# Designed miniproteins, single chains, part 89

Each design is a single chain, and the fold is of that chain. pLDDT is the mean over its residues in the fold that is shown.

## One batch from the design tools (miniprotein)

Design m3271
Fold by ESMFold2-Fast:
Structure m3271 (fold): chain A 74 residues (1-74)
Amino acid sequence: SVKKIMERVEKLVKEGKYEEAAEIYTQLGLFYYSMGEYDEAAEWFRKAAELYRKSGREDVARDFERMAEWAKKK
């Protein structure tokens, strides 16, 4: 369930495992994108970008910010 996924993400963030948490948000974004739910996909990609930035992966964060903006233009 989404609730269990969000609880896992919260635990990973508290443990400083930002890249692992960002990967979960990335999988959610891709899932919503595959269903044609582009606004929801964009929100998950933005959340992934924030966590990649916290992990020191600024270039990856920028890529996800661009993907989120692109998805919202649908």
Scores: mean pLDDT 85

Design m3272
Fold by ESMFold2-Fast:
Structure m3272 (fold): chain A 99 residues (1-99)
Amino acid sequence: MSIDSPEIQREIERALLAMYAALAKRTGDGESYVQAARYYLEEGDFEKAIEWAEKAIEVGDPETRAEAYRILSEVYEQLGDTEKAEEYRKKAEEFRKKV
């Protein structure tokens, strides 16, 4: 409530996620981008969830890409774009089966 400002908490979380993204670029680990995308999806920040999931697809291995596509599918489902949700769900399944 008043002792913890939601705005202060949001700034701290944003800074931590930016740090995780920087670490992912440095280590080449796309899983950190997947973690960021999932966090934003759960927080209801769909625009950020899409941004981080796309970055995970760009740098991740096939397993990481599958999880990122799954997150994109969930985002578009919540946005009511069932066509895009189905497309990304199909891509997630294709990448999971290739490994």
Scores: mean pLDDT 73

Design m3273
Fold by ESMFold2-Fast:
Structure m3273 (fold): chain A 118 residues (1-118)
Amino acid sequence: MIELVESGGGTFAEGSSVTLTSKVSGTTFKDSLISWWAQAPGELPRLVASISADGKKIYYDDRVKGRFTISVDYAKSTATLNMSNLKKEDTATYYTVVSTVSNGPRLAFGEGVEVTVV
């Protein structure tokens, strides 16, 4: 079973920076697409950033491009979202989704961490 444990949430000042970390177990990062999603209050979940299994294909939502950076530490089995220049509109629950990139839909969802920008 794939398990995702996010950390780094809390309440942050507008214009500050925060790092969210997801510890992944039960899968090999090399075989997995890793993505960060945001669920704002009263809104549908949106894709924030993703990184392919080989690290060569990185996606960012236009709202966060240039402010957020996704990275993976394969040795530590951690996915990281560095969030800079926080805006009130970034207030959401942030969670990771891991999917296999091979040949079958296998998805795991983290429970997420709440980020509030004041």
Scores: mean pLDDT 81

Design m3274
Fold by ESMFold2-Fast:
Structure m3274 (fold): chain A 95 residues (1-95)
Amino acid sequence: SAEEVAEAEKALQEAQAAYDAALADFQANPRDPARAEALLEATQEYVRAKYDYARARGRYLGPAEARALAEAARREGDQLLAETEAMKNEALALS
């Protein structure tokens, strides 16, 4: 429904705001493992929200467009998680 898409979009906006805040906090002290861990948690939530939004939107698209949207969300999510895991591992090594 349009309501499901709107709800997923709101969740995505909230998750993105949390991710942006956690990223800024981490960048203020990139050697703090607690901030790196908070960033990873925020990133996991942001990636989940991206997948949920792609799934909700995909229900109103043609099969090719729905697949492209899902693949884009997966690639972006995989990249964000890999980058955040690397940041956490580096912070732990420096702590």
Scores: mean pLDDT 87

Design m3275
Fold by ESMFold2-Fast:
Structure m3275 (fold): chain A 65 residues (1-65)
Amino acid sequence: MKEKEEKLSKLTALERAVLELVAQGYSFEEIGKILDISPETVRRILERVMEKLGLKSVEELKAFL
């Protein structure tokens, strides 16, 4: 549990927002609309989040959440 919070501290505000919306089950299109960015940008941000958290896949990311 504590490691999750420490990992989240490495994320920018935008990266954290994308991660939280993915955790809630929003699609890339919905997240893009909420954050006023393209769905492709959401995907790229999620890839960066996974890299910072040491996760290899979206499946691992969903398990982390």
Scores: mean pLDDT 75

Design m3276
Fold by ESMFold2-Fast:
Parts: sequence; C-alpha cells; structure tokens
Structure m3276 (fold): chain A 68 residues (1-68)
Amino acid sequence: FKATLTPIDEETVEVTFSKNATIILPDGTKIKVDAGSVVLSIEEVRRATLVVDGKTYDVKEVAEVVLP
C-alpha cells in the first residue's frame, strides 16, 4: 500500500492513493477514493483513518513514512 500526502497550504493537503481507499473522517464521514487524488483539510485528514485493501491505517503514520 502507498499513499502520498502533498501539502497545498497550511490548511489543505492533497492525498494521492495507489489503490482504492476509504477515508474515515473524525466526524464519521466516509469518503471513497478510487486510485487517484483528493483534496482535504489538514485538520480533518491528520485525525482520519484510512481503509485500504481491508486494512486500517492512521493518516499521520502514513504521512510520516511516505513524505521525505
């Protein structure tokens, strides 16, 4: 699994997925993303849960691993 987080500004980030993913925001909102990119607020994304191929990941851990 691979996800890349690219900051657009201090409040917005582009999340790019190599596979289909579901983003679960802190308020319980689910966003389905086909392989590609979605633009979200940093505050929501950093506390979100990613579901990829049936596995759950913290966005913060994925961002720290894949960002140089």
Scores: mean pLDDT 68

Design m3277
Fold by ESMFold2-Fast:
Structure m3277 (fold): chain A 73 residues (1-73)
Amino acid sequence: MTVREKLKRMIDALLEVAEETGNDEIVELARKARELLDQGTPEALHEATELINEILGKLTPEQRERVLERVRA
């Protein structure tokens, strides 16, 4: 799996978890990360990675585990 594919799976998992919990802030951040990933430049990929880490820091431990489960599946 490429780094880009892994980032995409993580963003998709973050969006699912955020939508399930009704956390609009996390949904907006995850959508922004997806837009950066779609740009495909090295700078945008770096910013997407940083934003994903920021989002993960805002999640509860339970929500983080759900994201990891989705990425591992």
Scores: mean pLDDT 78

Design m3278
Fold by ESMFold2-Fast:
Structure m3278 (fold): chain A 77 residues (1-77)
Amino acid sequence: SDLEEFRKELERLVEETKKRIEEAKTKEEIDKIIEETGKRLTELLKKYEGLENVTALIGEVLRAMGEVLQKAIEKLR
């Protein structure tokens, strides 16, 4: 289903982003990763915005961004 496809894409994006943050060596790299991730999450949501449960999709995207931000905070000092 489109919802399952959305969730698989979201999960892959989150996993990839967390790994990129862990491997980042500079604050500039982390800033770039966060900026690119926000853009990719927005584009993913736009791709699936026609689904009847769009409010739930927004919630899942916000949760995903929260995970990314938490990982970035842990990496930054």
Scores: mean pLDDT 83

Design m3279
Fold by ESMFold2-Fast:
Structure m3279 (fold): chain A 56 residues (1-56)
Amino acid sequence: SLARELNKVSSIEDLEKAREKAEEVGKKFGVELVVHTDENGNIIVMPKEAYDANLS
């Protein structure tokens, strides 16, 4: 499931590897994913639509 794959991405400690895995997952499920870090250094992954909505 998409949720399981997103959890795998968020468990990656290296931001570059997390972005690479997110691109792979995005291509597999046909969704655009955004990867960023919060103030505590945690990797956050979400669909671009959800990310854009939070910025509005």
Scores: mean pLDDT 76

Design m3280
Fold by ESMFold2-Fast:
Structure m3280 (fold): chain A 73 residues (1-73)
Amino acid sequence: EPVEEAIRLLEEAKKAVEKGDFDTALSLVQEAATRAPPEARPLLVKAAYAINQGNKEEAIKYLDEAIEVLRKL
């Protein structure tokens, strides 16, 4: 299911951010965006921006919010 796959990718992206692996995290967020419905898209954009800035706190915050939105669907 696309939503379940998007959640899996975002949980992996969160782990990559926690490890400081921002290039892997960004790739995973981009892949999740191709599978995520529009409801999560603004949060994925914010997460990608935070990852590009190397901001772990903001990246994890927006990834958690995106995962929560997807789990409510």
Scores: mean pLDDT 86

Design m3281
Fold by ESMFold2-Fast:
Structure m3281 (fold): chain A 61 residues (1-61)
Amino acid sequence: DELKEKLREALEKFGMSEESIELALEALEQADEATRERLEKAINSGSAEALDRALTALLLA
């Protein structure tokens, strides 16, 4: 899953722990299409703020 690889790389670049990265990847597998699209756009933007908002939405969904 290309989105999982992109998410892992983005979170590693922002210094997140391996445990937090694994939780985010697990949440991504349960996410609906709208949540996945939001996350992909945030990762592609390169904005830490956008990624943080999208990740929060992912983990609360």
Scores: mean pLDDT 78

Design m3282
Fold by ESMFold2-Fast:
Structure m3282 (fold): chain A 67 residues (1-67)
Amino acid sequence: MKPTEEEILESFGRMYVGLGKTLESRGKLELAAEAYEKAAELFEKAGNEELAEEAREKAKELREKAE
């Protein structure tokens, strides 16, 4: 079975969430926020508004912490 474009985009979004978590754990808050913003864009393109919104909220939180 060939994955749909939506499934591929969601997979990339999940990968960026993982990257964001790693960057956050290393104190790279600005880069972590950028990773979550990319995840949100990918989830939005995949049609997963719930995951997109969650990723956007996390990115906003990280940018606020990064100053």
Scores: mean pLDDT 83

Design m3283
Fold by ESMFold2-Fast:
Structure m3283 (fold): chain A 89 residues (1-89)
Amino acid sequence: MSLTERAERLKENAERLLKEAEELAKSEKPDLLKAIGLAIGAIGAIFEAELLLKKGKEEKDEKAIELAEETIEIAERALKLAMEALKKT
């Protein structure tokens, strides 16, 4: 799989995590285990995106770099929302 294909899949996963975190953050009584799971998932996505960003820079794959940077932003937003949900538990 190319770096670009890996970055696209990771971005899709980060977008899914963000949607789930947005829904959970809207709840007055969010599920603690779901909030923890989303926070861990978002942290994992950030780490994988940082590794893809490093590889993209080494290989000069501008598309992979762009997708990895977008994935980091999406995953960081998901983490923030998951942490806000955790504060309500």
Scores: mean pLDDT 85

Design m3284
Fold by ESMFold2-Fast:
Structure m3284 (fold): chain A 77 residues (1-77)
Amino acid sequence: SDEAAAALEAGDLSLVRELVEKHVEELGKVIPPEAAEKLRETAEKVLELLEQGKEEEAERVDREGLEEVKRLVEEAR
């Protein structure tokens, strides 16, 4: 979300974590369970990398994880 992006730019990783967790919970209510699980795993790994200052790796993991979530949603159709 725009709020999570703003929090990340401000360096507020605690707020980023809270916003990401809320977003994952809300999306998990409308996507298939397997896709929701992959989304949670991707979000947690991205947050871990951001806490380590590995922004480029976090972006790569986020991109690859979202592609997998999209594929799982399409397979469940």
Scores: mean pLDDT 76

Design m3285
Fold by ESMFold2-Fast:
Structure m3285 (fold): chain A 107 residues (1-107)
Amino acid sequence: SEKEKKAKELEDKGLEAYSAGKYEEAIKYFSEAAKLYEEVDKKKAAEAYTNLGEAYYLQGKYEEAIKAYEKALALDPSNTRAWKLLAEAYEKLGKLEEAKKYKEKAE
């Protein structure tokens, strides 16, 4: 679909920005891509939200990263990468019990 093509273009731009360390720009592109993917492909939307969370995480915005990973997991609970990254973000906040629980979901 046209929406899926646009979402992929935005995701690709987000990945380029992320690789360049331009995390604020990556956040913008991944947010736009995820929103478009929600209307056409839940698994691709989950991956875009997971990428969004990683960009927040690298900025030290751990609470925003958690919200993005939780959104990804609501769309695709089988996304092992999102479970792993959710656990890592909880570890950064010192929430070790939640981190252990979510790490088990990644295995």
Scores: mean pLDDT 91

Design m3286
Fold by ESMFold2-Fast:
Structure m3286 (fold): chain A 69 residues (1-69)
Amino acid sequence: MVDAYAEASRASIETARRLLDAGASPEEAIRAAEEAAREVLLKHGVPEDEARELARSIARSSVQGLLAS
């Protein structure tokens, strides 16, 4: 019932925020956020190729949004 994209975005933002708060680089935060988003998308049945591309987009947006705050 939850939108897979919305759940992936939440997981990505939470992961990125946690890493940035711990002093990680933006690049490290993007990688971890991408992995978190990808796992959520795969769990919801999104095909791996699509999940990979969506997760990368979500992770970049999440980190950029947090850095702009």
Scores: mean pLDDT 81

Design m3287
Fold by ESMFold2-Fast:
Structure m3287 (fold): chain A 64 residues (1-64)
Amino acid sequence: AEKYYEEGKKLLEEGDYEGAIEKYDKAIELDPNYAEAYRNKGVALLRMGKYAEALEYFKKAVAL
């Protein structure tokens, strides 16, 4: 889980928001309680202008 999370962070820093989301999704598949992956997926969605979807993932992160 952590490996995909770190790959996602790198892509997020590079501005590859779609690639970052793919890596965070893999982290979540391996560890459904990975709060940081939900949070950073929300950040990537926010950067893409997908505000409603971003809010859903921030809520998931806080609930974990």
Scores: mean pLDDT 83

Design m3288
Fold by ESMFold2-Fast:
Structure m3288 (fold): chain A 56 residues (1-56)
Amino acid sequence: SMEEIERQWREFLAEARRLNEEDHDATEEHRRLGERHREVIAAYSRAVAAEAAAEL
C-alpha cells in the first residue's frame, strides 16, 4: 500500500540522516543504505502500479 511505502520512505530518510550526521567510515552502512533505497523505489513503483490497476 502507499501508506506502507510512505512509512518505508520515512524510515529510509531517518537512517540516511543518522548516517550523514555520524562521522563514520563504514562501507557496510553505505551498502545497506543503498539497498534500502532500491527497496523503497521498487516498492513505490509496485504500489503505484497496483493503485492504477485498482482504479480501472
Scores: mean pLDDT 73

Design m3289
Fold by ESMFold2-Fast:
Structure m3289 (fold): chain A 65 residues (1-65)
Amino acid sequence: SLEEANEALLKDPAEGLNLLSQIDPERTKKAIELAKKGGSPEEIAKILNVSVEAAQRIKEAVQKA
């Protein structure tokens, strides 16, 4: 569920992204691409319907690659 994915993102961004990819792979791919391009956590949160805190964790995880 999106709730479970949001909680996972706060604890382990990799696990949270894996859960999001199972729920909505196309939207998750768009969010990762936006994060790589320097998109804001607010924009990422809107795409995935997750909290801004969870979106920030995604941005940090993809930028550390």
Scores: mean pLDDT 80

Design m3290
Fold by ESMFold2-Fast:
Structure m3290 (fold): chain A 70 residues (1-70)
Amino acid sequence: SLLEEAYELGRTTARLLAHARPDAPPEELLALAKAAFEQSVLSHTPEELREALRKAFLEGAEEALKELYP
């Protein structure tokens, strides 16, 4: 589903950002992941779907960061 894809994209994005910026704190990495999502969202995506995708993406990113920074 689109929500599962968004969640996995969030996990992958957070892990890639952590690898690229090993000295950055998790809150900075999460902010970068949020920015990446906003830059990649299609302009014609319905607001309700956009919000659901954002939530799934951020949940994935946050869970990946918790695994990396226990």
Scores: mean pLDDT 82

Design m3291
Fold by ESMFold2-Fast:
Structure m3291 (fold): chain A 90 residues (1-90)
Amino acid sequence: AKEAAERAAEYAREAARAAIAGDAEAARRYGEEMARAAEEAGGEKAGEAARAAAEAAAAGAAAGTAAAQAGGAIAAIGGGVEAMLAAGAI
């Protein structure tokens, strides 16, 4: 469970890195892995939020304009999943 949240955070960092580099394909790929890990850690709604963030990051990378903003969104989702898991780990 915590491992899934850590994986989501790791993929979020890779997706953000790819988005900043303007690599839309890599950003999309890492974003999909992040969404999968987020769903595993925090359930369906966490996965849906992560997918939306991943699509925004890929679009930002492709446009070359909003890459930093898209990366920030992905990182925020990863952090949220970690917080949810920590709270649920009673």
Scores: mean pLDDT 65

Design m3292
Fold by ESMFold2-Fast:
Structure m3292 (fold): chain A 78 residues (1-78)
Amino acid sequence: LDELAEKVVKIAKEYGIELSLEVAKTLVQVMLRLRKEGKSSEEIIEELTEFLVSGGVPEEVARKVAEEIVKLIEEYLK
């Protein structure tokens, strides 16, 4: 979990988004829970995109970051 959260922080930083490690850990835990509840990758990407946009990230950037983070979590679950 900690290593996964660190990777999320790095992805966000590459797009100019500063996430604390604690926020990244919370996001990872929420995404893993949504996956267990049967939410699709598209639904999870939409949820994360909306969260980032509410934090002031432009929609196109937020969507790209959300896609990379969700892909990272999917690889972790394989």
Scores: mean pLDDT 81

Design m3293
Fold by ESMFold2-Fast:
Structure m3293 (fold): chain A 87 residues (1-87)
Amino acid sequence: MKTEKEREAFLLITEATMYIMKAYLNIKLGTEEGLKEAIKAAEEAIKLAEEALRLAKEAGNEALVREAEITKKAAEEVKKEAEEKLK
């Protein structure tokens, strides 16, 4: 049913979502170390979402493209929040 690229894109979106959750947890700690780890986690999530977006586009799966774009935006937003809180 799904192509290998569609399966890979889905797994990358899942991994990116886990990194976004890790970033939020680290922001909630409120420590400088936590904020730095949140930025790193968000950057990894952005990379994973960008790769998922590429694979979803190659597969022609519009639903996965939309999901990858939403995931990338969420990762970018959490990175910005962590950067704004880091002093």
Scores: mean pLDDT 86

Design m3294
Fold by ESMFold2-Fast:
Structure m3294 (fold): chain A 108 residues (1-108)
Amino acid sequence: SAAELARITERLKELAVRLGDVAGRLAAGELSRAEVLAEARRIAAELEEILAEMRRHNLPEEVIRLVEEALALVRALLEDEDASREEMLAALARANELLGRAVLLLEA
């Protein structure tokens, strides 16, 4: 339904804003590694829930793949104990870009 599509789109927008906030605060030296990983874990859980909803509503596979790739990047960050600050920032930025692209496709 249009209402379900709008709700999923708004949740993806909120997660993109949260990823951008985490990246910005990490870049500013305001977050420890542990705090970044705690936020990434919460974002990953919410992305997993949204992906389940997207699949139930048969959203376009291209959009689902973008969100799956964003989730994979966030999950890889959670498992990489040796990730540098620059690698963490790059992963967060790429995940944010993928979610932004997914939103644009849903609003077209």
Scores: mean pLDDT 88

Design m3295
Fold by ESMFold2-Fast:
Structure m3295 (fold): chain A 79 residues (1-79)
Amino acid sequence: EKVEEAKKRIEEAKKGLEDAQNEMARVDSETARRLAEHPEKAAEIEREGAVRYTAWQLRIVAYQIEIDRLEKELKELEK
């Protein structure tokens, strides 16, 4: 049934979102730790951290859009 398949895809996308959020938190904590250890390299560390953080943020947004799309599809299937 398409309804059950949509629900399964939503759960998989939600897991991907959670994993991406955890990775973004890891990048943030790693950047903070590196800044504390090497303040003289702050500009470079912040630039590297920002690039990696932005990449994960874009993936999070993509997952959120996909979840919203799948939830709308599920709503229409249930009507």
Scores: mean pLDDT 83

Design m3296
Fold by ESMFold2-Fast:
Structure m3296 (fold): chain A 63 residues (1-63)
Amino acid sequence: MVGDIVEVVVPVPRTSPEELALRPGDRVVVLEEVDEEHVRVRSLATGEEGIVPKSALRPVGRL
């Protein structure tokens, strides 16, 4: 999972300064696992980093 490019599948609101606001279709790289339910990611569109729920993300490249 860490190092993977994944796609956002549900809207993610920014509710704190440490979080990242994302829209469905946004692509992010997973930087680290924060806990079992959350990861820190970097947006490929903006370069911004923040914490998002794992449930909002899906793998982009299925063979």
Scores: mean pLDDT 75

Design m3297
Fold by ESMFold2-Fast:
Structure m3297 (fold): chain A 58 residues (1-58)
Amino acid sequence: HMEEAERHLKAAEEAEKNGDYDTAIEHYRRAVIHATRAGDSELAEEARRKLQELAEKK
């Protein structure tokens, strides 16, 4: 199961809520890595899309 990727995704969402974009970016990167390793292409795509959107907000 993809617990590690899911935990990083949730941590990134919490960081976004707090306006901590640097921390959110780190957690989204970790979510992509773990989702990719587990073969969950849907979660990996979601995390990558969030990461790209967040990188535009500086």
Scores: mean pLDDT 77

Design m3298
Fold by ESMFold2-Fast:
Structure m3298 (fold): chain A 85 residues (1-85)
Amino acid sequence: AAILALVKNLAYYANVAIATPASSAAHATAAQAIAANAAALAAAATAAQLAIAASLVALSVSAAQTGATAADIAAINALTAQLAA
């Protein structure tokens, strides 16, 4: 549960960072939030959970930016189940 919340926050702030200019206050806030959530994830998660979390964040960001395929949805669900176990 806690790890999934950090993954959700990382995906959200990654999308904010992509959507905002690098010079903006919103981009700086997103970068700070990414660093804080990444540090919390590193402290809470095993190496295996970190690898799964990284894949889940990347797929969630990609799906939000380009549109989710059925394969993307299946992969997100499988990785989410692995972290929830």
Scores: mean pLDDT 81

Design m3299
Fold by ESMFold2-Fast:
Structure m3299 (fold): chain A 76 residues (1-76)
Amino acid sequence: MEEIKKLEEEIKKDPNDWKAWLKLGEKYYELGKLEEAEEYYLKAYEIGKKVGDLSALPNLIEIGVKQLEEAVKKVF
């Protein structure tokens, strides 16, 4: 996906761009890649926390809920 490559290039140029990390996480979430999405959301949250912006926190909560739902499906 061309959008993912563009976002990866953005974070390579500026690894502190938490919005690029957040968008990358959203793209992986849309693809159903919950583990990768969580990693990118967590990175966005850590960077955002350093600059006083917690905008990635709702996305981390949502991915956590989705991972719990998938875990329940595997066990039950």
Scores: mean pLDDT 72

Design m3300
Fold by ESMFold2-Fast:
Structure m3300 (fold): chain A 60 residues (1-60)
Amino acid sequence: GAAAEQAALDAAGERGTAAYERWKPVIDRIRKAHPDATPGEIGEIVRRILAGELSLDDLD
């Protein structure tokens, strides 16, 4: 059965929702600083912030 696959999809969806809710203020700030950025570029900026390569202060 696909129970393990369904659990993985549910976990990914739940993590996606929780991550979006947690990181929405950061994403909104990135969009404010880079209004023409693609979703991929916004994702890369978020990853760099998480890695400590960029801070929120660098977006101002």
Scores: mean pLDDT 67

Design m3301
Fold by ESMFold2-Fast:
Structure m3301 (fold): chain A 83 residues (1-83)
Amino acid sequence: SEVDKLKEKALKEIDQLIAETDDPEVQKILKRAKELFERLSENVKTPEQMEEVIAAIKTLYEMELLKKKEGMSDEEINRKFSL
């Protein structure tokens, strides 16, 4: 139940980010992050494990954005991916 709620919240946040961005490269990064999150979350049994998966996906997304959006700050990236 708590694991499912965390998963649904994370998926809604990712879907919202995909819907709000008009940048095709950012959309591609977010869709890949969503696919990886879905895959990694399949075997999660505890809320702590789900939070670790969410944190890992957020970090991966932030790193990919930094590579594609030269000069973007960590603070700007964190504002776009709020969990």
Scores: mean pLDDT 77

Design m3302
Fold by ESMFold2-Fast:
Structure m3302 (fold): chain A 115 residues (1-115)
Amino acid sequence: SRRERAIALLERLVEHLQRAKQEIDNAKSLDELVEIAERFVVETSDLINELERVGADDPALRAAIAEITRLSVEIYRIAQEAREKNIPLDEAKKRIKEVLDRMIEVVQEAIERLR
């Protein structure tokens, strides 16, 4: 069903976000954080496009998609700003991980709502 397909895509998104947290933890420079953030936005956008195709008619899923899109852009903004202002690497990682944790929460809430 469309609901089962949406849940499967949201579960894949949770796995994607958890892998992103690990990549952020392993980053050795602010330049590497920006590269990770750039790939993350592209990969997240691809998953969101699949979700929109499956769940475009569900207002709650549309709201979750909008929030996830906003938060993914925020990750890129944090990484870029950290590099530009030479923010300490550990502080930049912490800020990005807080946004990733919020994204995981939004996705998990969407999964529970669809069950």
Scores: mean pLDDT 88

Design m3303
Fold by ESMFold2-Fast:
Structure m3303 (fold): chain A 61 residues (1-61)
Amino acid sequence: AFVNLGNELFNQGKYEEAIKAYENALALDPNDADAHYNLGNAYLALGQLEKAVKEYEEALK
């Protein structure tokens, strides 16, 4: 699953690669709250605060 791939990449500090994996997960399931939450965490790790906030808001829908 792309979420599992993203989580593995995130744990390795590969945040931009993790973002791409989470985006692929969301292309298959746009309402995956875990993918939105983890995408927010990856953006936060890269200092992209506004993008992180947007993804956290999507995770809470």
Scores: mean pLDDT 86

Design m3304
Fold by ESMFold2-Fast:
Structure m3304 (fold): chain A 98 residues (1-98)
Amino acid sequence: MEKARELLREAAEIVRKAAEEAQKMGYDNVAKTLRWAAEELERLAEEGFDPVRGTAIVMSLIAAAEDARMQGKEEVAELILETARKVSRLLDEALALQ
């Protein structure tokens, strides 16, 4: 149980750092989406890991990346996609510990 919480908190921290980078790049709406995702990951760490909620968070990040790409914002789209890949790996590790 403790290891799964550590992985979820690590994922939240990765997403928070991505939000700070998006904000520095001037993408305030993207930064808000990333901050929401970090908050949801922290709630999963506190309430117990739910794979459905975990998948929904990753899918929200992928959707945000596609929206950014459609707007011609390739740099922030790639930041979100790399963030989603890192989060997905940590969620897979957390699931394996249940």
Scores: mean pLDDT 84

Design m3305
Fold by ESMFold2-Fast:
Structure m3305 (fold): chain A 93 residues (1-93)
Amino acid sequence: SMAALMEEVTAGMIDILVGVARLLLSKGEVREAAEMLKKAAELAKSMENPDPETLRRVAEALREVAEAAREAGEEELAEELERLAEELEEKAR
């Protein structure tokens, strides 16, 4: 169905955003990595029938960037990313 194809396209976009975020994180671009993951989280939350593994992948990446943000002194950003990760983990149950 068209809906199933749109869910696959959305999942693909999420995977690209997570990959880009990890590349940015490897370069020390913590805020830019966070912005990519916020977009990935918004897409994941918009899905009606998300794959739980996709949600867990985004949550894992959010926690990785949150740790880097905390180490950089970006406490509010770290807390925001941790909250998004918890929301996605709950949706994956």
Scores: mean pLDDT 88

Design m3306
Fold by ESMFold2-Fast:
Structure m3306 (fold): chain A 106 residues (1-106)
Amino acid sequence: SEEVDRLIEEARRAVREKDEEKAREAVRRLSARLAELTLQASDPSVSEAEREKLLEQRRRLLKAMDEALSILPQEERNKLAIETVGAMLRAMADAVDRELEERRRR
């Protein structure tokens, strides 16, 4: 929660200052955290209440990312958005692989 709030504030600061370099850095850090939250939310052992909290954190990070992307040139926005989707898809694939490995150990 504290880490999520810090990343959101860093992104919002970049937007307020219109600092494209800080916005790029914020987007990449937000992208990495979005992938981690996607992996955690995809874990079938996570309770419904815990999953809802993780999905809410992910929604907040996505909003902050959209805001940071808005100050960047269109070409860069598209590229970074695609990279973020790719990171989330990889996190989901990793979750499937971990479940299959756990089943083989039992």
Scores: mean pLDDT 80

